# Designed miniproteins, single chains, continued (3), part 40

Each design is a single chain, and the fold is of that chain. pLDDT is the mean over its residues in the fold that is shown.

## One batch from the design tools (miniprotein)

Design m9455
Fold by ESMFold2-Fast:
Structure m9455 (fold): chain A 80 residues (1-80)
Amino acid sequence: SEYDKKLEELLKKLEEAKTPEEAKKVFLEIEDVIGERSEKENKFIPKEAREYLLNAKNALENGDLEKAKEYLKKAVEALK
C-alpha cells in the first residue's frame, strides 16, 4: 500500500537521525501515517505495533536514540 511505502521511507529517515530530537520528529510522522492508515482502511493497529510504539516513545524520552530506532522499526514490521 502507499502507507507501507511511506513507512519504509520514514524508516530510512530514522536511520539518518543523529539526535533524539530528529528521531522524535520522524516518530511523530510514523505515528501520523499509522493513524491515517488505520482510519482510512478501518483496521485496528496490532497490539505488538502499539507496544513497540510505546517502547520507542519511552526510549526517546530517555534520550536513547539507538533503542528508539530499534523499537520503531519493530513497530512498522508488526503492521505487516
Scores: mean pLDDT 83

Design m9456
Fold by ESMFold2-Fast:
Structure m9456 (fold): chain A 94 residues (1-94)
Amino acid sequence: GEADELYEEGLKLFEQGKYEEAAELFEKAGELYLKEGDYKKAGDAYYRAGQAYLMAGKNEEAAKMYLKAADAYEKAGDTAKAAKLRAEAEKIAA
């Protein structure tokens, strides 16, 4: 579906060093996965967006993506991963 296509395009852009553009595609993929109820894939996509924003030097955006990933992982039942991402978001926002 559209979410998978955006996620795959994001991976291609990330490999090309186009980090900000990759982050935007991963964020859009995450939003679509949430609408589909695929919380694990939403978490994975938002986590990728956070990593890409960090590579682009956009720490505030990266922290926001890690928090969205944490919320998605929590909905997927991965409370430990959610807690780790919330802690990492606090470190990059400070």
Scores: mean pLDDT 91

Design m9457
Fold by ESMFold2-Fast:
Order: sequence, then structure tokens, then C-alpha cells
Structure m9457 (fold): chain A 81 residues (1-81)
Amino acid sequence: PAAPEVVAAEGTADPAVVAVGETARVRARAVLRLPDGSRLVVEGEVDFTATAAGDHTVPVLVVDPQTGVGHLVPVTVTVRA
């Protein structure tokens, strides 16, 4: 069967801007379109420790509970020196 389609995704980091060596909790929320046309909201989180200044893309895994299929949501974390 076809996997659900990701129709919207958003992510946040707490704190929103981190220093090098600091850990942010990165959260993602995705809206999946199921094969029957219904929509499902799924969420995931991961801790990210900054090792260098700049913008870093952190993949956050969200899992569809109906199929067990995982989706990676890229979240940008801004790191200051």
C-alpha cells in the first residue's frame, strides 16, 4: 500500500538560538495525508548539541502510528559562536 504523504511540516528548537556546546531540544510536527483522504498530525523530538556556529539541519523522526512508517522532518537550528 502507498505510504502516507507529508502535506505540512514545521519544527522548533528550544532554545530558539543556541551557543556552541549547548544542547537544544528540537521538535517537529507533520501533517500526513492518509490514503482515505483523512489527515493525521504526528510529532517527534530529538536533542541536538551544537559543535560549530552556523545553521544546522537536524532531521527529526516522526512515526505514523497506523502504518509504523517513519518520516524525517528537517529542522534548522541556528548556532552562535
Scores: mean pLDDT 80

Design m9458
Fold by ESMFold2-Fast:
Structure m9458 (fold): chain A 68 residues (1-68)
Amino acid sequence: SAESIAKWQERVRARYEKLMAKDTAPESLIENRKAWIEMIVADFDATVKKMLQLRKAGKKTITPKDLG
């Protein structure tokens, strides 16, 4: 369901936020790592949102071609 997917997205974000908060690497590497994680999370959220839209439109099977 849409609610289950939203909860899953929140869990993924929370996990990455915790990993960023515990990062003890040199500041330059921490900043670069945080930027990559934010990009990955943003792309992931966009992909999941598109999947939800396709499901709402009645599509039972979603393929990689449907996503981009």
Scores: mean pLDDT 65

Design m9459
Fold by ESMFold2-Fast:
Structure m9459 (fold): chain A 63 residues (1-63)
Amino acid sequence: KYDELVEAARKIAEELAKKYNIPLSKARFIASQALNDLLNKYGKEVTIEELRKKAEELAKKYV
């Protein structure tokens, strides 16, 4: 469900902010970009685990 992915993205942003010591606003941007990329590529088939992996990949590029 889309709402579950949005909630997961918010939680992932909080995790990324702590892990990489980045501002929460930047972490939210990264998580939302990861979600949008995956939704455009896979639609509703996106899993929370795929979202977490994609967000971490993007975070590494911005840190």
Scores: mean pLDDT 79

Design m9460
Fold by ESMFold2-Fast:
Structure m9460 (fold): chain A 62 residues (1-62)
Amino acid sequence: EAERLREAYEAARRIVSDLLAQGKTPEEALAEAERYLVEHFGLDPATARMIARAALRDVLAA
């Protein structure tokens, strides 16, 4: 489970980074990362949102 959450975080970070590079807003990047984590990692929406938000914060702080 811990490895799955780490992989989800890495995927969210990549999605957020790519979308921001394409000129999408932080809000759009969060929504897309959350959707991806629910669909591809099977995470519940609350957990997906928490991970996506953490990834966005880290990308913006880099």
Scores: mean pLDDT 84

Design m9461
Fold by ESMFold2-Fast:
Structure m9461 (fold): chain A 83 residues (1-83)
Amino acid sequence: MELTEAERLALEGEDPEKIVERLFPKATPQAKKLVKAALEAIREMKERGYSDEEIQKRLKEAVQALVEGKITVDEFKEYALKL
């Protein structure tokens, strides 16, 4: 839920730092790292001209891969960008 909300806010152009502060102020360092990686991936994809639909699809795939243990948090941004 929270990650999906952060994704929408980043697509609307809100600052990743403010999103993390507002939605995840008490999150663990690992959780904050994941959220930051996702928001950075959204910004990078938008800068490269990806559509909102493509960005959303890539993020869902990357989140699924992370949940399944196929990638690490450090690989999240690169994985989303390479899909």
Scores: mean pLDDT 72

Design m9462
Fold by ESMFold2-Fast:
Structure m9462 (fold): chain A 65 residues (1-65)
Amino acid sequence: SAKEYLEKGKELYKEGKYMEAAAYYAQAVELDPNYAEAYKNLGDALKKLGLDASAAAWYAKAAAL
C-alpha cells in the first residue's frame, strides 16, 4: 500500500539514505496521488540532497491537496 511505501521511506530517511527514501516516497505518491504526507516527505528528502527547487515543487503539490 501507499502507507507501507511511506513507512519504508521514513526508515531509509532515518538511516540518512535520502535518495532511496525519495524513491519510496515517490512510489507512495504514485499509489495515492492525494497522499499529502508522501509529497511533503519526498520534498524533505530532496531538500536533504540539495535539490531545493524540486523540493519546493513537491511541497507546493502537497499544499494544493
Scores: mean pLDDT 86

Design m9463
Fold by ESMFold2-Fast:
Structure m9463 (fold): chain A 80 residues (1-80)
Amino acid sequence: SEEELERLINTVRALADYLGLPDDVRDALIETVKEAYEKGLSPEEIIDRVIETLRKAGVPDEDIEFARRVLRTAFEALEK
Protein backbone atom coordinates (compact mmCIF):
# COMPACT_ATOMS: atom_id res chain seq x y z
CA SER A 1 0.00 0.00 0.00
CA GLU A 2 0.99 3.68 -0.32
CA GLU A 3 1.07 3.95 3.50
CA GLU A 4 3.41 0.94 3.81
CA LEU A 5 5.76 2.35 1.15
CA GLU A 6 5.75 5.77 2.86
CA ARG A 7 6.68 4.17 6.21
CA LEU A 8 9.55 2.26 4.57
CA ILE A 9 10.80 5.42 2.85
CA ASN A 10 10.65 7.30 6.18
CA THR A 11 12.57 4.46 7.89
CA VAL A 12 15.32 4.59 5.22
CA ARG A 13 15.43 8.42 5.43
CA ALA A 14 15.83 8.22 9.24
CA LEU A 15 18.55 5.54 8.88
CA ALA A 16 20.49 7.68 6.38
CA ASP A 17 20.26 10.68 8.74
CA TYR A 18 21.31 8.61 11.80
CA LEU A 19 24.31 7.12 9.95
CA GLY A 20 25.32 10.53 8.53
CA LEU A 21 25.05 9.39 4.90
CA PRO A 22 25.40 11.88 2.02
CA ASP A 23 22.23 13.08 0.26
CA ASP A 24 23.04 11.08 -2.90
CA VAL A 25 23.29 7.83 -0.89
CA ARG A 26 20.03 8.66 0.96
CA ASP A 27 18.29 9.28 -2.38
CA ALA A 28 19.69 6.01 -3.79
CA LEU A 29 18.31 4.12 -0.75
CA ILE A 30 14.87 5.71 -1.17
CA GLU A 31 14.81 4.86 -4.89
CA THR A 32 15.96 1.27 -4.17
CA VAL A 33 13.13 0.73 -1.65
CA LYS A 34 10.53 2.36 -3.94
CA GLU A 35 11.49 0.29 -7.02
CA ALA A 36 11.76 -3.00 -5.11
CA TYR A 37 8.42 -2.44 -3.32
CA GLU A 38 6.64 -1.47 -6.57
CA LYS A 39 8.03 -4.65 -8.23
CA GLY A 40 6.45 -6.73 -5.45
CA LEU A 41 9.72 -8.04 -4.03
CA SER A 42 9.68 -9.79 -0.63
CA PRO A 43 10.78 -7.97 2.55
CA GLU A 44 14.04 -9.99 2.54
CA GLU A 45 14.74 -9.06 -1.11
CA ILE A 46 14.09 -5.37 -0.39
CA ILE A 47 16.37 -5.48 2.67
CA ASP A 48 19.12 -7.23 0.64
CA ARG A 49 18.98 -4.51 -2.05
CA VAL A 50 19.18 -1.73 0.55
CA ILE A 51 22.14 -3.48 2.23
CA GLU A 52 23.90 -3.82 -1.14
CA THR A 53 23.46 -0.06 -1.71
CA LEU A 54 24.97 0.62 1.74
CA ARG A 55 27.94 -1.71 1.06
CA LYS A 56 28.65 0.04 -2.26
CA ALA A 57 28.59 3.38 -0.41
CA GLY A 58 31.31 2.10 1.97
CA VAL A 59 29.15 1.86 5.11
CA PRO A 60 30.90 -0.22 7.85
CA ASP A 61 29.66 -3.78 8.55
CA GLU A 62 28.51 -2.83 12.09
CA ASP A 63 26.29 -0.05 10.70
CA ILE A 64 25.00 -2.39 7.97
CA GLU A 65 23.95 -4.94 10.63
CA PHE A 66 22.19 -2.13 12.54
CA ALA A 67 20.41 -1.06 9.33
CA ARG A 68 19.36 -4.67 8.62
CA ARG A 69 17.79 -4.96 12.11
CA VAL A 70 15.96 -1.61 11.75
CA LEU A 71 14.56 -2.58 8.33
CA ARG A 72 13.52 -6.05 9.53
CA THR A 73 11.69 -4.46 12.49
CA ALA A 74 9.96 -1.98 10.15
CA PHE A 75 8.73 -4.83 7.90
CA GLU A 76 7.55 -6.85 10.93
CA ALA A 77 5.50 -3.81 12.04
CA LEU A 78 3.83 -3.76 8.58
CA GLU A 79 2.90 -7.50 8.57
CA LYS A 80 -0.81 -8.34 8.84
Scores: mean pLDDT 84

Design m9464
Fold by ESMFold2-Fast:
Structure m9464 (fold): chain A 59 residues (1-59)
Amino acid sequence: ALEEAYRKGREAMRRNFEEHDGEMKSVPGPSGRTEASRRLSEAAGRGVREEIERREKEK
């Protein structure tokens, strides 16, 4: 089921974020974290868009 895959992906992302957060905590200053988060968000958005396009082309 697509919803199950979505749920699993969301959980995996959350776990990855938690593990990554541990290392990000070592980054100097919360400013860097905010900026990195913004960049990551943009990259994620791009990835989603590319995946949608890929799925449409897969057919």
Scores: mean pLDDT 59

Design m9465
Fold by ESMFold2-Fast:
Structure m9465 (fold): chain A 57 residues (1-57)
Amino acid sequence: MEELERLEKERRRLQDELVAANTAGDHARSTELAHRIGEVDREIERLRKELEAQRKA
């Protein structure tokens, strides 16, 4: 629960930084941020499935 909230906040922060990097034309940073967002998305999905399994077990 707390882990999921932290990851959702981190994703929002990374998304804001990605927008800023794109606006500045920093393609290297935007690529790095997009990769990090993908990692966070996968972790959020995994935790959501774990939480759902706990509620149904």
Scores: mean pLDDT 81

Design m9466
Fold by ESMFold2-Fast:
Structure m9466 (fold): chain A 60 residues (1-60)
Amino acid sequence: AQAAYEEGLRLFAEGRLEEAREAFERAIKLDPQFTAAQRQLALVLAGLRELEEAARLAAA
């Protein structure tokens, strides 16, 4: 759980939001009470919404 959380933090710092989401989801799956990972996942999901908007514009 902690290793996946640390990986998620590194990926998030690098702007690799989709991979950061996967790492935080893995941390939560291993430890469902990992509040810090749940909080970070919420921030990553907000960032991914911005990327989805950009992807829609690129696809148009």
Scores: mean pLDDT 76

Design m9467
Fold by ESMFold2-Fast:
Structure m9467 (fold): chain A 91 residues (1-91)
Amino acid sequence: SEAEKELEKGKKAYEEQDYAEALKHFEKALELTKDDKIKAKVYNELGKIYFDLENYDGAIALYEKALELDPEYEEAKKNLKEAKEKKKELE
């Protein structure tokens, strides 16, 4: 689907640390899809950007959004746990 293509373009931009380009592609993926599992993947990837920027509250909210859409999403569960541990270390 077009949404999956935009998700993959966003992932590639993220791996290249082009967060501005990644955000554009992830936003487009969300606009193109009604599939909760694709939306969950996008929110998980957005959470990774926030985590890398050390915005752990933002990362937590985005990973929780991913899990609302896909409760069995193992990568998002792992990422949520890591973000919560990082936030706890800073408190």
Scores: mean pLDDT 89

Design m9468
Fold by ESMFold2-Fast:
Structure m9468 (fold): chain A 58 residues (1-58)
Amino acid sequence: EAEELFEKAKEAAEKGDLETAGKYAMKAVQILYNQGKTDEAVEVGKEVGEAMKKAKEK
């Protein structure tokens, strides 16, 4: 589930839909933290943040 949300967040960021990307990323991070997967939550935040930054530069 968190992995699915992460993929959707990355896809939305690549399409320039930053609102949707942020929403899915936050949900994925929250789920990962609740599962004790702190390292994965950090990686999700970094990956989506980088994708959103690149999209803003279009």
Scores: mean pLDDT 76

Design m9469
Fold by ESMFold2-Fast:
Structure m9469 (fold): chain A 74 residues (1-74)
Amino acid sequence: MTVLEFLTTKVPGVGEEKALKLIEALEKVFGIKDLKNMSIEEFKKLVHLSTLGVIAIEVLESRELARAIVEAVR
């Protein structure tokens, strides 16, 4: 499963637009290219959950949605 597929299917309230905004921000922070097509298992090896949570809050402007993303990736 890709990161884009994971966010849109496994996180309630995250559609394609929100997923792509978050992915773009994560690409800039982690220095990753083409994160949307990366496997979720490879992303889990690279991601720091605390950083993911902070970026998700900033991008999505929702603490509840950021928590759901972090819990889903954990």
Scores: mean pLDDT 84

Design m9470
Fold by ESMFold2-Fast:
Structure m9470 (fold): chain A 100 residues (1-100)
Amino acid sequence: SVREKIRKAVEAFRQGKYEEARKLLSEIDPEEVRALIPTLDDDEFYVALAALVLHGASEEEIRKLLQERGVPEEMIDSILKALKALLPDVARLIEAVYRA
């Protein structure tokens, strides 16, 4: 169910349906997202991070998840800056992360 909501959110972002994507992410249990992180592809992973940020995840938690995924340390700082700058807009967060 949570994985299906993540997949639907990825598709909604790809289609420019930002309100639908945000609603899907707001309805996700953040603890179930955390459990799924190791099984997600890259698109699903960044959408999952956006969901966690939307639900109040700390920068320390996001940094640890990026490190565990094998993201280079220099890229982690860029991703965290993008997440901080775009916290009120989940759609812009996803777009910035995919372009970074």
Scores: mean pLDDT 74

Design m9471
Fold by ESMFold2-Fast:
Structure m9471 (fold): chain A 80 residues (1-80)
Amino acid sequence: ALTPAQVRELLLEQFERIVDEAVARGEISEEEGREMLETFREMLELPPVEMLARVATLPPRFQAIFGEALRRTAAQLEAL
C-alpha cells in the first residue's frame, strides 16, 4: 500500500501536469500557473481535512484543477 506521503506526491504530480496542460493551451498564464502550484504545495503541508477546507475558499478554477487532480490520482491508484 502507498504511504500518505506517496499519495501526496502523486497528487502534486497530477496537479502540476494539469497546470502545465492549461498553460500549454493558453487557458492560464505561466505566472498564474506558478502561483497555483505554490499555493497547492503550501496546502499539501496541511492535514487532509484542513486541505479540503482550504480548497473550498479558493477560486473555482483552482477547485476544478484540484478535482481533476484527485480524479487522475484515484485512477492511477486503482491501476496499481
Scores: mean pLDDT 82

Design m9472
Fold by ESMFold2-Fast:
Structure m9472 (fold): chain A 97 residues (1-97)
Amino acid sequence: MSVEEILAAEAPAMVAAAEELVRETRRLAEAQGAEEAAEAAREALEALRAARAAGVSPEVAVGALLLAAVALSFARQGKMEAAAETLRALAELLRRA
């Protein structure tokens, strides 16, 4: 099996994992009163749910997972502005797919 075939099979799981990472980012943002990051997380979750319903390419699924992980990393470091920008990039990636 090629890497592309493995990635295609795992795309739904990667989108689901990205949703979990974005939910945790939203929880951290809300706990810190970071309203902009919390709103960006809500928009990213809406975009992830729409993408999951429509189906996504493996490339988009990998990109979404990586951006979600980076956003959570920034939020855990208290870098809420960087987390919000990363979440907006995630939503934009999903809306253009």
Scores: mean pLDDT 84

Design m9473
Fold by ESMFold2-Fast:
Structure m9473 (fold): chain A 59 residues (1-59)
Amino acid sequence: SMLEEARERIRRVVEENADASLQERARALAELIAELEAEGLPRDTIHALIEEVLAEAAA
């Protein structure tokens, strides 16, 4: 589904930038948000998915 694909893309970006600087991680997420919005995902949905992925990654 579109939501599962978005979640996987968010998880990939977060994992690929786990060791990056705060600025680099923020930039990568901002670019992904713009891409997902361009594909028609509502901003609130994108932010909710990012929060879920970050919560899963947090120890």
Scores: mean pLDDT 82

Design m9474
Fold by ESMFold2-Fast:
Structure m9474 (fold): chain A 97 residues (1-97)
Amino acid sequence: MNLSEEEREEQVRNALRALAELARKAAEAAKAGDKKLANRYATAAMILVVAASLVGGDEEKLKRILELIKEGMRALDAGDYEKAAEKFEEAAELAEE
């Protein structure tokens, strides 16, 4: 990416904040039983994991966040909305560290 180091660090922080917000919205939608909306927010959060990786984010942390989002999406597919919400909330908390 054609960004300064300061701009890259800011882009990583911005991506992680947006990721946390989308993961929390996915958890809220899951708690409301809205599988389609929860999947939409979870997918958007996954795109931000990729964006954060591309601008030099912590690969180990991003891999853990991605796995939590995937576990949440699997729980949604299984109809376990409580587990889905828990996994999305864990992803948001990790992104805010």
Scores: mean pLDDT 85

Design m9475
Fold by ESMFold2-Fast:
Structure m9475 (fold): chain A 65 residues (1-65)
Amino acid sequence: SMEKEREEKAKKLAEATRKGLLEQGRPGEEAAERTYRAVLESLKYDDLDEQGLAAQRAAEEHARR
């Protein structure tokens, strides 16, 4: 189902963001939450591939600031 697909994608990206930041000694929990929300919202527009990548990059740039 599309609902599960969106949640799985958002969860994977959020988990990767969280782990990457935490392994670097950075606060990953807020960045992971932002990634999860951004990806979920992006995917709701049914433009999965392009918007999913854009949401991930935006969340990662916010985390790197």
Scores: mean pLDDT 69

Design m9476
Fold by ESMFold2-Fast:
Structure m9476 (fold): chain A 104 residues (1-104)
Amino acid sequence: ADAIAEEIAREAGARVAEELRALGVPADAAAEVGEAVARLILALVRERASEEEAERAARAVARALGDRLGRRHPGLSAEQLAAAEEVVARTAAEGVVEAMKRIA
């Protein structure tokens, strides 16, 4: 069970990093955000979060990560930050649902 969740989390984190780099986020920052998404997925899976709880947590973390990206990378536009936030929220929530479905 843990191995499947860890694989899904790792793949989701890598996908977030790739999509953020495509949006113009620096590679190091994109990797850090991807790692944060992977950790969030694992935490929510271990807590047996519902789909609604996963969506709520994913959006809260996406906002926090977006705020941090904007502060550390002032060259990123509001549009790039909003797109990055949506990628994080969507990918984290989907990752939790997929992991919970495959572990059950």
Scores: mean pLDDT 87

Design m9477
Fold by ESMFold2-Fast:
Structure m9477 (fold): chain A 103 residues (1-103)
Amino acid sequence: MEREVIELTSDDSEENRKAARERIAQLLAEGKAVLIEFDLPERTLTPEQAARVGEALRRMAEAWEKGDPEGFADAIVELARALPPGGKVTITLMSPEELAAEL
């Protein structure tokens, strides 16, 4: 019934990242499903940026497999930090039923 949208950029403050991390972890612990979308000013990442994004995605997959909402939220914040300048990640948290309707 409640959909929450959180946007993070590479240029975000540490306070905003901490607040987003805590909120994402809370909602995931409550059983909310997550949809993650990327908005990049350029489609091409440097090899170093691609490696950092890939590492963050691997950590997200590991946390998901372990059922670790805090680790998953930490990985999302690291993913946003790894994006190039002007890059944005949009995290939408919703009921599993609402996520199924979006897909």
Scores: mean pLDDT 76

Design m9478
Fold by ESMFold2-Fast:
Structure m9478 (fold): chain A 86 residues (1-86)
Amino acid sequence: SKILERALELAERAVELAERALELAREKGPDDPEARRLLLEAGVSLGLALISVGVAKIAGEEPSEEVLEAIERAEEVLAEAERELG
């Protein structure tokens, strides 16, 4: 479904943003404003992915293993970035 495709895109974007935040934090330090902004954007992207999955479930669609794995990966990378920055 298009909504689950969007959830996948949003989860993958959350991974990308969180990895970039982690890279900048390692190069510039945990207080770098750009690293902190990327971490916030990663959180927003993951939140939108979770909302998209919720909407799909209300519509009677079950998320695929690929979508669930992407969300799990995003949650793991975001948690790692939060530990390094916080």
Scores: mean pLDDT 88

Design m9479
Fold by ESMFold2-Fast:
Structure m9479 (fold): chain A 95 residues (1-95)
Amino acid sequence: MEKAKEYLEKARKYGDEAEKLATPESQSLLDLVKKYVDKAEEHYRRAEQLKDNPEEVEKHIKEIEKFTKDVEGLYNAIKKLKERLDALAAEQAAA
């Protein structure tokens, strides 16, 4: 369970950072981030309920890890889009 908690907190942190960097152009990506964070939280809750069954806990931990990696990927995409938009804004200001 400790690893599951670490993954969930990592997913939440990426979700919060993605929300701060989100623009109207990245709204669909942010919606996916929020959906995947919710899925990670759901699997964590199920793992807590099944903590006396190691095989079921393991399955839910793997799903939490998967969704955490998906959130990280989406966060990186949102970050790159923000960097591109900032570069375009700087070009417009220099013109």
Scores: mean pLDDT 84

Design m9480
Fold by ESMFold2-Fast:
Structure m9480 (fold): chain A 80 residues (1-80)
Amino acid sequence: GPKYDAGDGLGLLKDVINGKIPVTEEAIEGAAGYIKHLLDANPEAKPEDIIKAAEEGAKDAGAPELAEVMRKGLELALAS
Protein backbone atom coordinates (compact mmCIF):
# COMPACT_ATOMS: atom_id res chain seq x y z
CA GLY A 1 0.00 0.00 0.00
CA PRO A 2 0.99 3.67 -0.10
CA LYS A 3 3.46 5.09 2.42
CA TYR A 4 0.80 7.54 3.58
CA ASP A 5 -2.84 8.15 2.69
CA ALA A 6 -3.58 11.78 1.95
CA GLY A 7 -7.17 10.75 1.23
CA ASP A 8 -7.84 10.41 4.96
CA GLY A 9 -7.02 14.08 5.45
CA LEU A 10 -9.05 15.11 2.42
CA GLY A 11 -11.99 13.06 3.68
CA LEU A 12 -11.84 14.91 6.99
CA LEU A 13 -11.80 18.25 5.15
CA LYS A 14 -14.79 17.21 3.02
CA ASP A 15 -16.73 16.19 6.13
CA VAL A 16 -16.08 19.61 7.66
CA ILE A 17 -17.21 21.34 4.44
CA ASN A 18 -20.40 19.25 4.44
CA GLY A 19 -21.03 20.20 8.07
CA LYS A 20 -20.52 16.66 9.36
CA ILE A 21 -17.54 17.66 11.49
CA PRO A 22 -17.45 21.05 13.24
CA VAL A 23 -14.36 23.23 12.86
CA THR A 24 -13.39 23.19 16.54
CA GLU A 25 -10.49 22.20 18.76
CA GLU A 26 -11.89 18.66 18.58
CA ALA A 27 -11.55 18.72 14.78
CA ILE A 28 -7.93 19.87 15.13
CA GLU A 29 -7.27 17.07 17.64
CA GLY A 30 -8.85 14.59 15.22
CA ALA A 31 -6.61 15.85 12.42
CA ALA A 32 -3.60 15.56 14.74
CA GLY A 33 -4.53 11.96 15.54
CA TYR A 34 -4.79 11.07 11.86
CA ILE A 35 -1.49 12.76 11.00
CA LYS A 36 0.31 11.17 13.96
CA HIS A 37 -1.06 7.75 13.00
CA LEU A 38 0.10 8.20 9.39
CA LEU A 39 3.57 9.34 10.47
CA ASP A 40 3.89 6.46 12.94
CA ALA A 41 2.88 3.94 10.26
CA ASN A 42 5.14 5.63 7.68
CA PRO A 43 8.22 7.06 9.45
CA GLU A 44 9.73 7.91 6.02
CA ALA A 45 6.79 10.16 5.11
CA LYS A 46 7.26 13.91 5.37
CA PRO A 47 4.44 15.72 7.17
CA GLU A 48 4.83 18.54 4.62
CA ASP A 49 3.74 16.19 1.81
CA ILE A 50 0.59 15.21 3.71
CA ILE A 51 -0.30 18.87 4.32
CA LYS A 52 0.31 19.81 0.68
CA ALA A 53 -2.15 17.13 -0.45
CA ALA A 54 -4.72 18.35 2.09
CA GLU A 55 -4.28 21.97 0.95
CA GLU A 56 -4.85 20.95 -2.68
CA GLY A 57 -8.03 19.11 -1.73
CA ALA A 58 -9.32 22.03 0.31
CA LYS A 59 -8.73 24.44 -2.58
CA ASP A 60 -10.45 22.06 -5.00
CA ALA A 61 -13.44 21.91 -2.63
CA GLY A 62 -13.53 25.74 -2.39
CA ALA A 63 -12.62 25.89 1.29
CA PRO A 64 -8.88 26.69 1.50
CA GLU A 65 -9.30 27.78 5.14
CA LEU A 66 -9.90 24.14 6.11
CA ALA A 67 -6.29 23.36 5.19
CA GLU A 68 -5.42 25.34 8.33
CA VAL A 69 -7.20 22.70 10.42
CA MET A 70 -4.85 20.07 8.99
CA ARG A 71 -1.82 22.31 9.50
CA LYS A 72 -2.81 22.96 13.13
CA GLY A 73 -3.32 19.22 13.53
CA LEU A 74 0.18 18.59 12.21
CA GLU A 75 1.68 21.07 14.69
CA LEU A 76 -0.22 19.44 17.55
CA ALA A 77 0.88 15.95 16.46
CA LEU A 78 4.54 17.01 16.29
CA ALA A 79 4.31 18.66 19.73
CA SER A 80 3.15 15.37 21.30
Scores: mean pLDDT 60

Design m9481
Fold by ESMFold2-Fast:
Structure m9481 (fold): chain A 50 residues (1-50)
Amino acid sequence: AEAHYNLGNVYLSLGKYDEAVSSYLRALRINPGDADVKANLALALEKKAE
């Protein structure tokens, strides 16, 4: 969970939004209740839509 969340954050900072979304979704499969992962997934999806 933590590794996938951290990986998602790295991809987000690099502008790799598809990879960030994928990593955050994997983190949520391990811990579905993680509010921080959900918030950053929403941000990555918003950035991808730009």
Scores: mean pLDDT 80

Design m9482
Fold by ESMFold2-Fast:
Structure m9482 (fold): chain A 78 residues (1-78)
Amino acid sequence: MAEEYKKKAKEYEKKGNYEEAGEYYEKAGEEYYKEGKYEEAIEYYEKAAEAYEKAGNKEKALEAEINAGIMRIKLALS
């Protein structure tokens, strides 16, 4: 569930575990996407990208940015 992933992401972020925070923000974004909540999906994919950048994982940060972009397109088509 998106809310549980969001809580875990914030917990890891507080600990400075940015890689794990990114993974859970990404999972939250994916769950919001499955629910058709594109605005929330954008928010959490962007948070995932920021967390991955702080972790030094440029590849996953870029993937999260791409997913946010896809959600923006889906929102525009809704």
Scores: mean pLDDT 87

Design m9483
Fold by ESMFold2-Fast:
Structure m9483 (fold): chain A 58 residues (1-58)
Amino acid sequence: LEEKIAELAERYGISPEQLRTLLNLLKKGIKLTPQELADILGLSVEEARDLLKELESL
């Protein structure tokens, strides 16, 4: 998990700590839309959608 989190953080230009926080929120059943994630992380909606799919597969 930690290696995959570091890889995703580098690909999307965000911190591994932010990714761990988001993964924990998703595992708790908190629903995030691609738009909300894009706004939080400064990503495009397309990038946020792809990141959400990656996080859901972890």
Scores: mean pLDDT 78

Design m9484
Fold by ESMFold2-Fast:
Structure m9484 (fold): chain A 61 residues (1-61)
Amino acid sequence: LLAEAERLVAEGERALAAGDSERAVALYRRALDLVEEADPDDTEAIARLIGRILRAVGAGL
């Protein structure tokens, strides 16, 4: 679950680097959906993934 979310975040970062902000947003939304289903006890891993998404959004999507 978290590994799948991490993959989606990485793909979103690649899409953003390619100038495809629309695709990046879609991939980040999917990653957040998976994080919502993750075990609450994985707080550190969840926080790390959310941080990566927020950094991408802050970069001006």
Scores: mean pLDDT 72

Design m9485
Fold by ESMFold2-Fast:
Structure m9485 (fold): chain A 74 residues (1-74)
Amino acid sequence: MEKKKEEAKKYVELGKKAFEEGRYEEAIEYYDKAIELDPNNWEAWNNKSRAYLKLGRIDEAKEYFDKAVELQKK
């Protein structure tokens, strides 16, 4: 069943809320939970990359962005 994918989306939304409130480390924790539940959730990887960019961790941000792009391609 899609329960794990639905739970992953819930954690992506919680991460987005934390990100919008400037809580980048907390946002990453939510995105990591989403990835644990659905490793193919490109949005979780993309948003994790954005949070790492906000923390100035450019190399990690690029790695996670590349993963998101790979998962999103047709």
Scores: mean pLDDT 85

Design m9486
Fold by ESMFold2-Fast:
Structure m9486 (fold): chain A 46 residues (1-46)
Amino acid sequence: SLEEELERWAKEHPYTGDPIELAKRYLDLYGTEEQKKKFEEFIKKS
């Protein structure tokens, strides 16, 4: 899933800041508009 891919990517690219911000940066660079919307919905449900 997208969530699993983002988690794996974050573990491979250690970041000392907010992991949500890291995921947003990843999606800004490599994600589609649909993936960005699904990620925003995921955050709201969390």
Scores: mean pLDDT 69

Design m9487
Fold by ESMFold2-Fast:
Structure m9487 (fold): chain A 50 residues (1-50)
Amino acid sequence: KVEEDAKEAIEVAEKNLEDVKKTMPDNGRAIEFAERLLKLAKEGAEKLLK
């Protein structure tokens, strides 16, 4: 189901951001990239909901 896929994509992106912050806390570029992925996942979910 599309809504479940969107929710899972957000969870995966959140986990990735957490992992990056734990492994590379001083790497601002990696953190920014992970934050961008999470932002895209949330925007995708919002678009699918509309």
Scores: mean pLDDT 77

Design m9488
Fold by ESMFold2-Fast:
Structure m9488 (fold): chain A 71 residues (1-71)
Amino acid sequence: MKEEIEKLYEEAVKIAKSIKDPRLQKVAMRTVEAARELAEKYLKEGKPEQAIRVLKATINTLKKMKELQEK
């Protein structure tokens, strides 16, 4: 469980840091940290599936942000 959450968090951070615009990167990093906090809260509540869902949704959002910036 924690290993899966950690891997998803690492992937999200990697995508966010690949954003070249410093302002957009700040927004992306803040989004990643908020998602991590929410995921940790769900883990404490015994809802690991919700934690995974939150991080996967965040990764999808970050990928979309990166694609829009590359164009």
Scores: mean pLDDT 81

Design m9490
Fold by ESMFold2-Fast:
Structure m9490 (fold): chain A 86 residues (1-86)
Amino acid sequence: DAVENARLGFVAFRQGKYEEAIEHLEKALKLGLKSRLDLVYNYLGKAYFELGKYEEAIEYYEKSLELNPENEEARENLEKAKEALK
């Protein structure tokens, strides 16, 4: 289900399995996850960043901040990803 895929994605991220994290988190969104979307987008951004996919990281950090503008980590990570593209 959507919640289980989100959980598996967070676990995979903590284990450094960034491609697996992305697969699970994107599947959670596709299955219609409605809760903690800001957290899921932030983790997708972080996983793409770790893989050097900075354009995708920026997109997901921006989605996270649209839902939760007070997320200091997502704001800082967005700035780092934008700097990496320069």
Scores: mean pLDDT 87

Design m9491
Fold by ESMFold2-Fast:
Structure m9491 (fold): chain A 56 residues (1-56)
Amino acid sequence: AASRLQQLMEEGDRLSAQYLALQAQLRAGDTSKQPDLDAVRAQLAAIQAQLDEIRG
């Protein structure tokens, strides 16, 4: 079974991939994706905070 640290890292990798895809869509002119990008950014920040708690 994956540790909590591994689970958070894998979730972070998935969200990073989504962030890059949403950035590409925004650059292509799909401005409707801005709220989705903002949501993913917030989720990435939350994962970083959880990783910092586990390491601290």
Scores: mean pLDDT 82

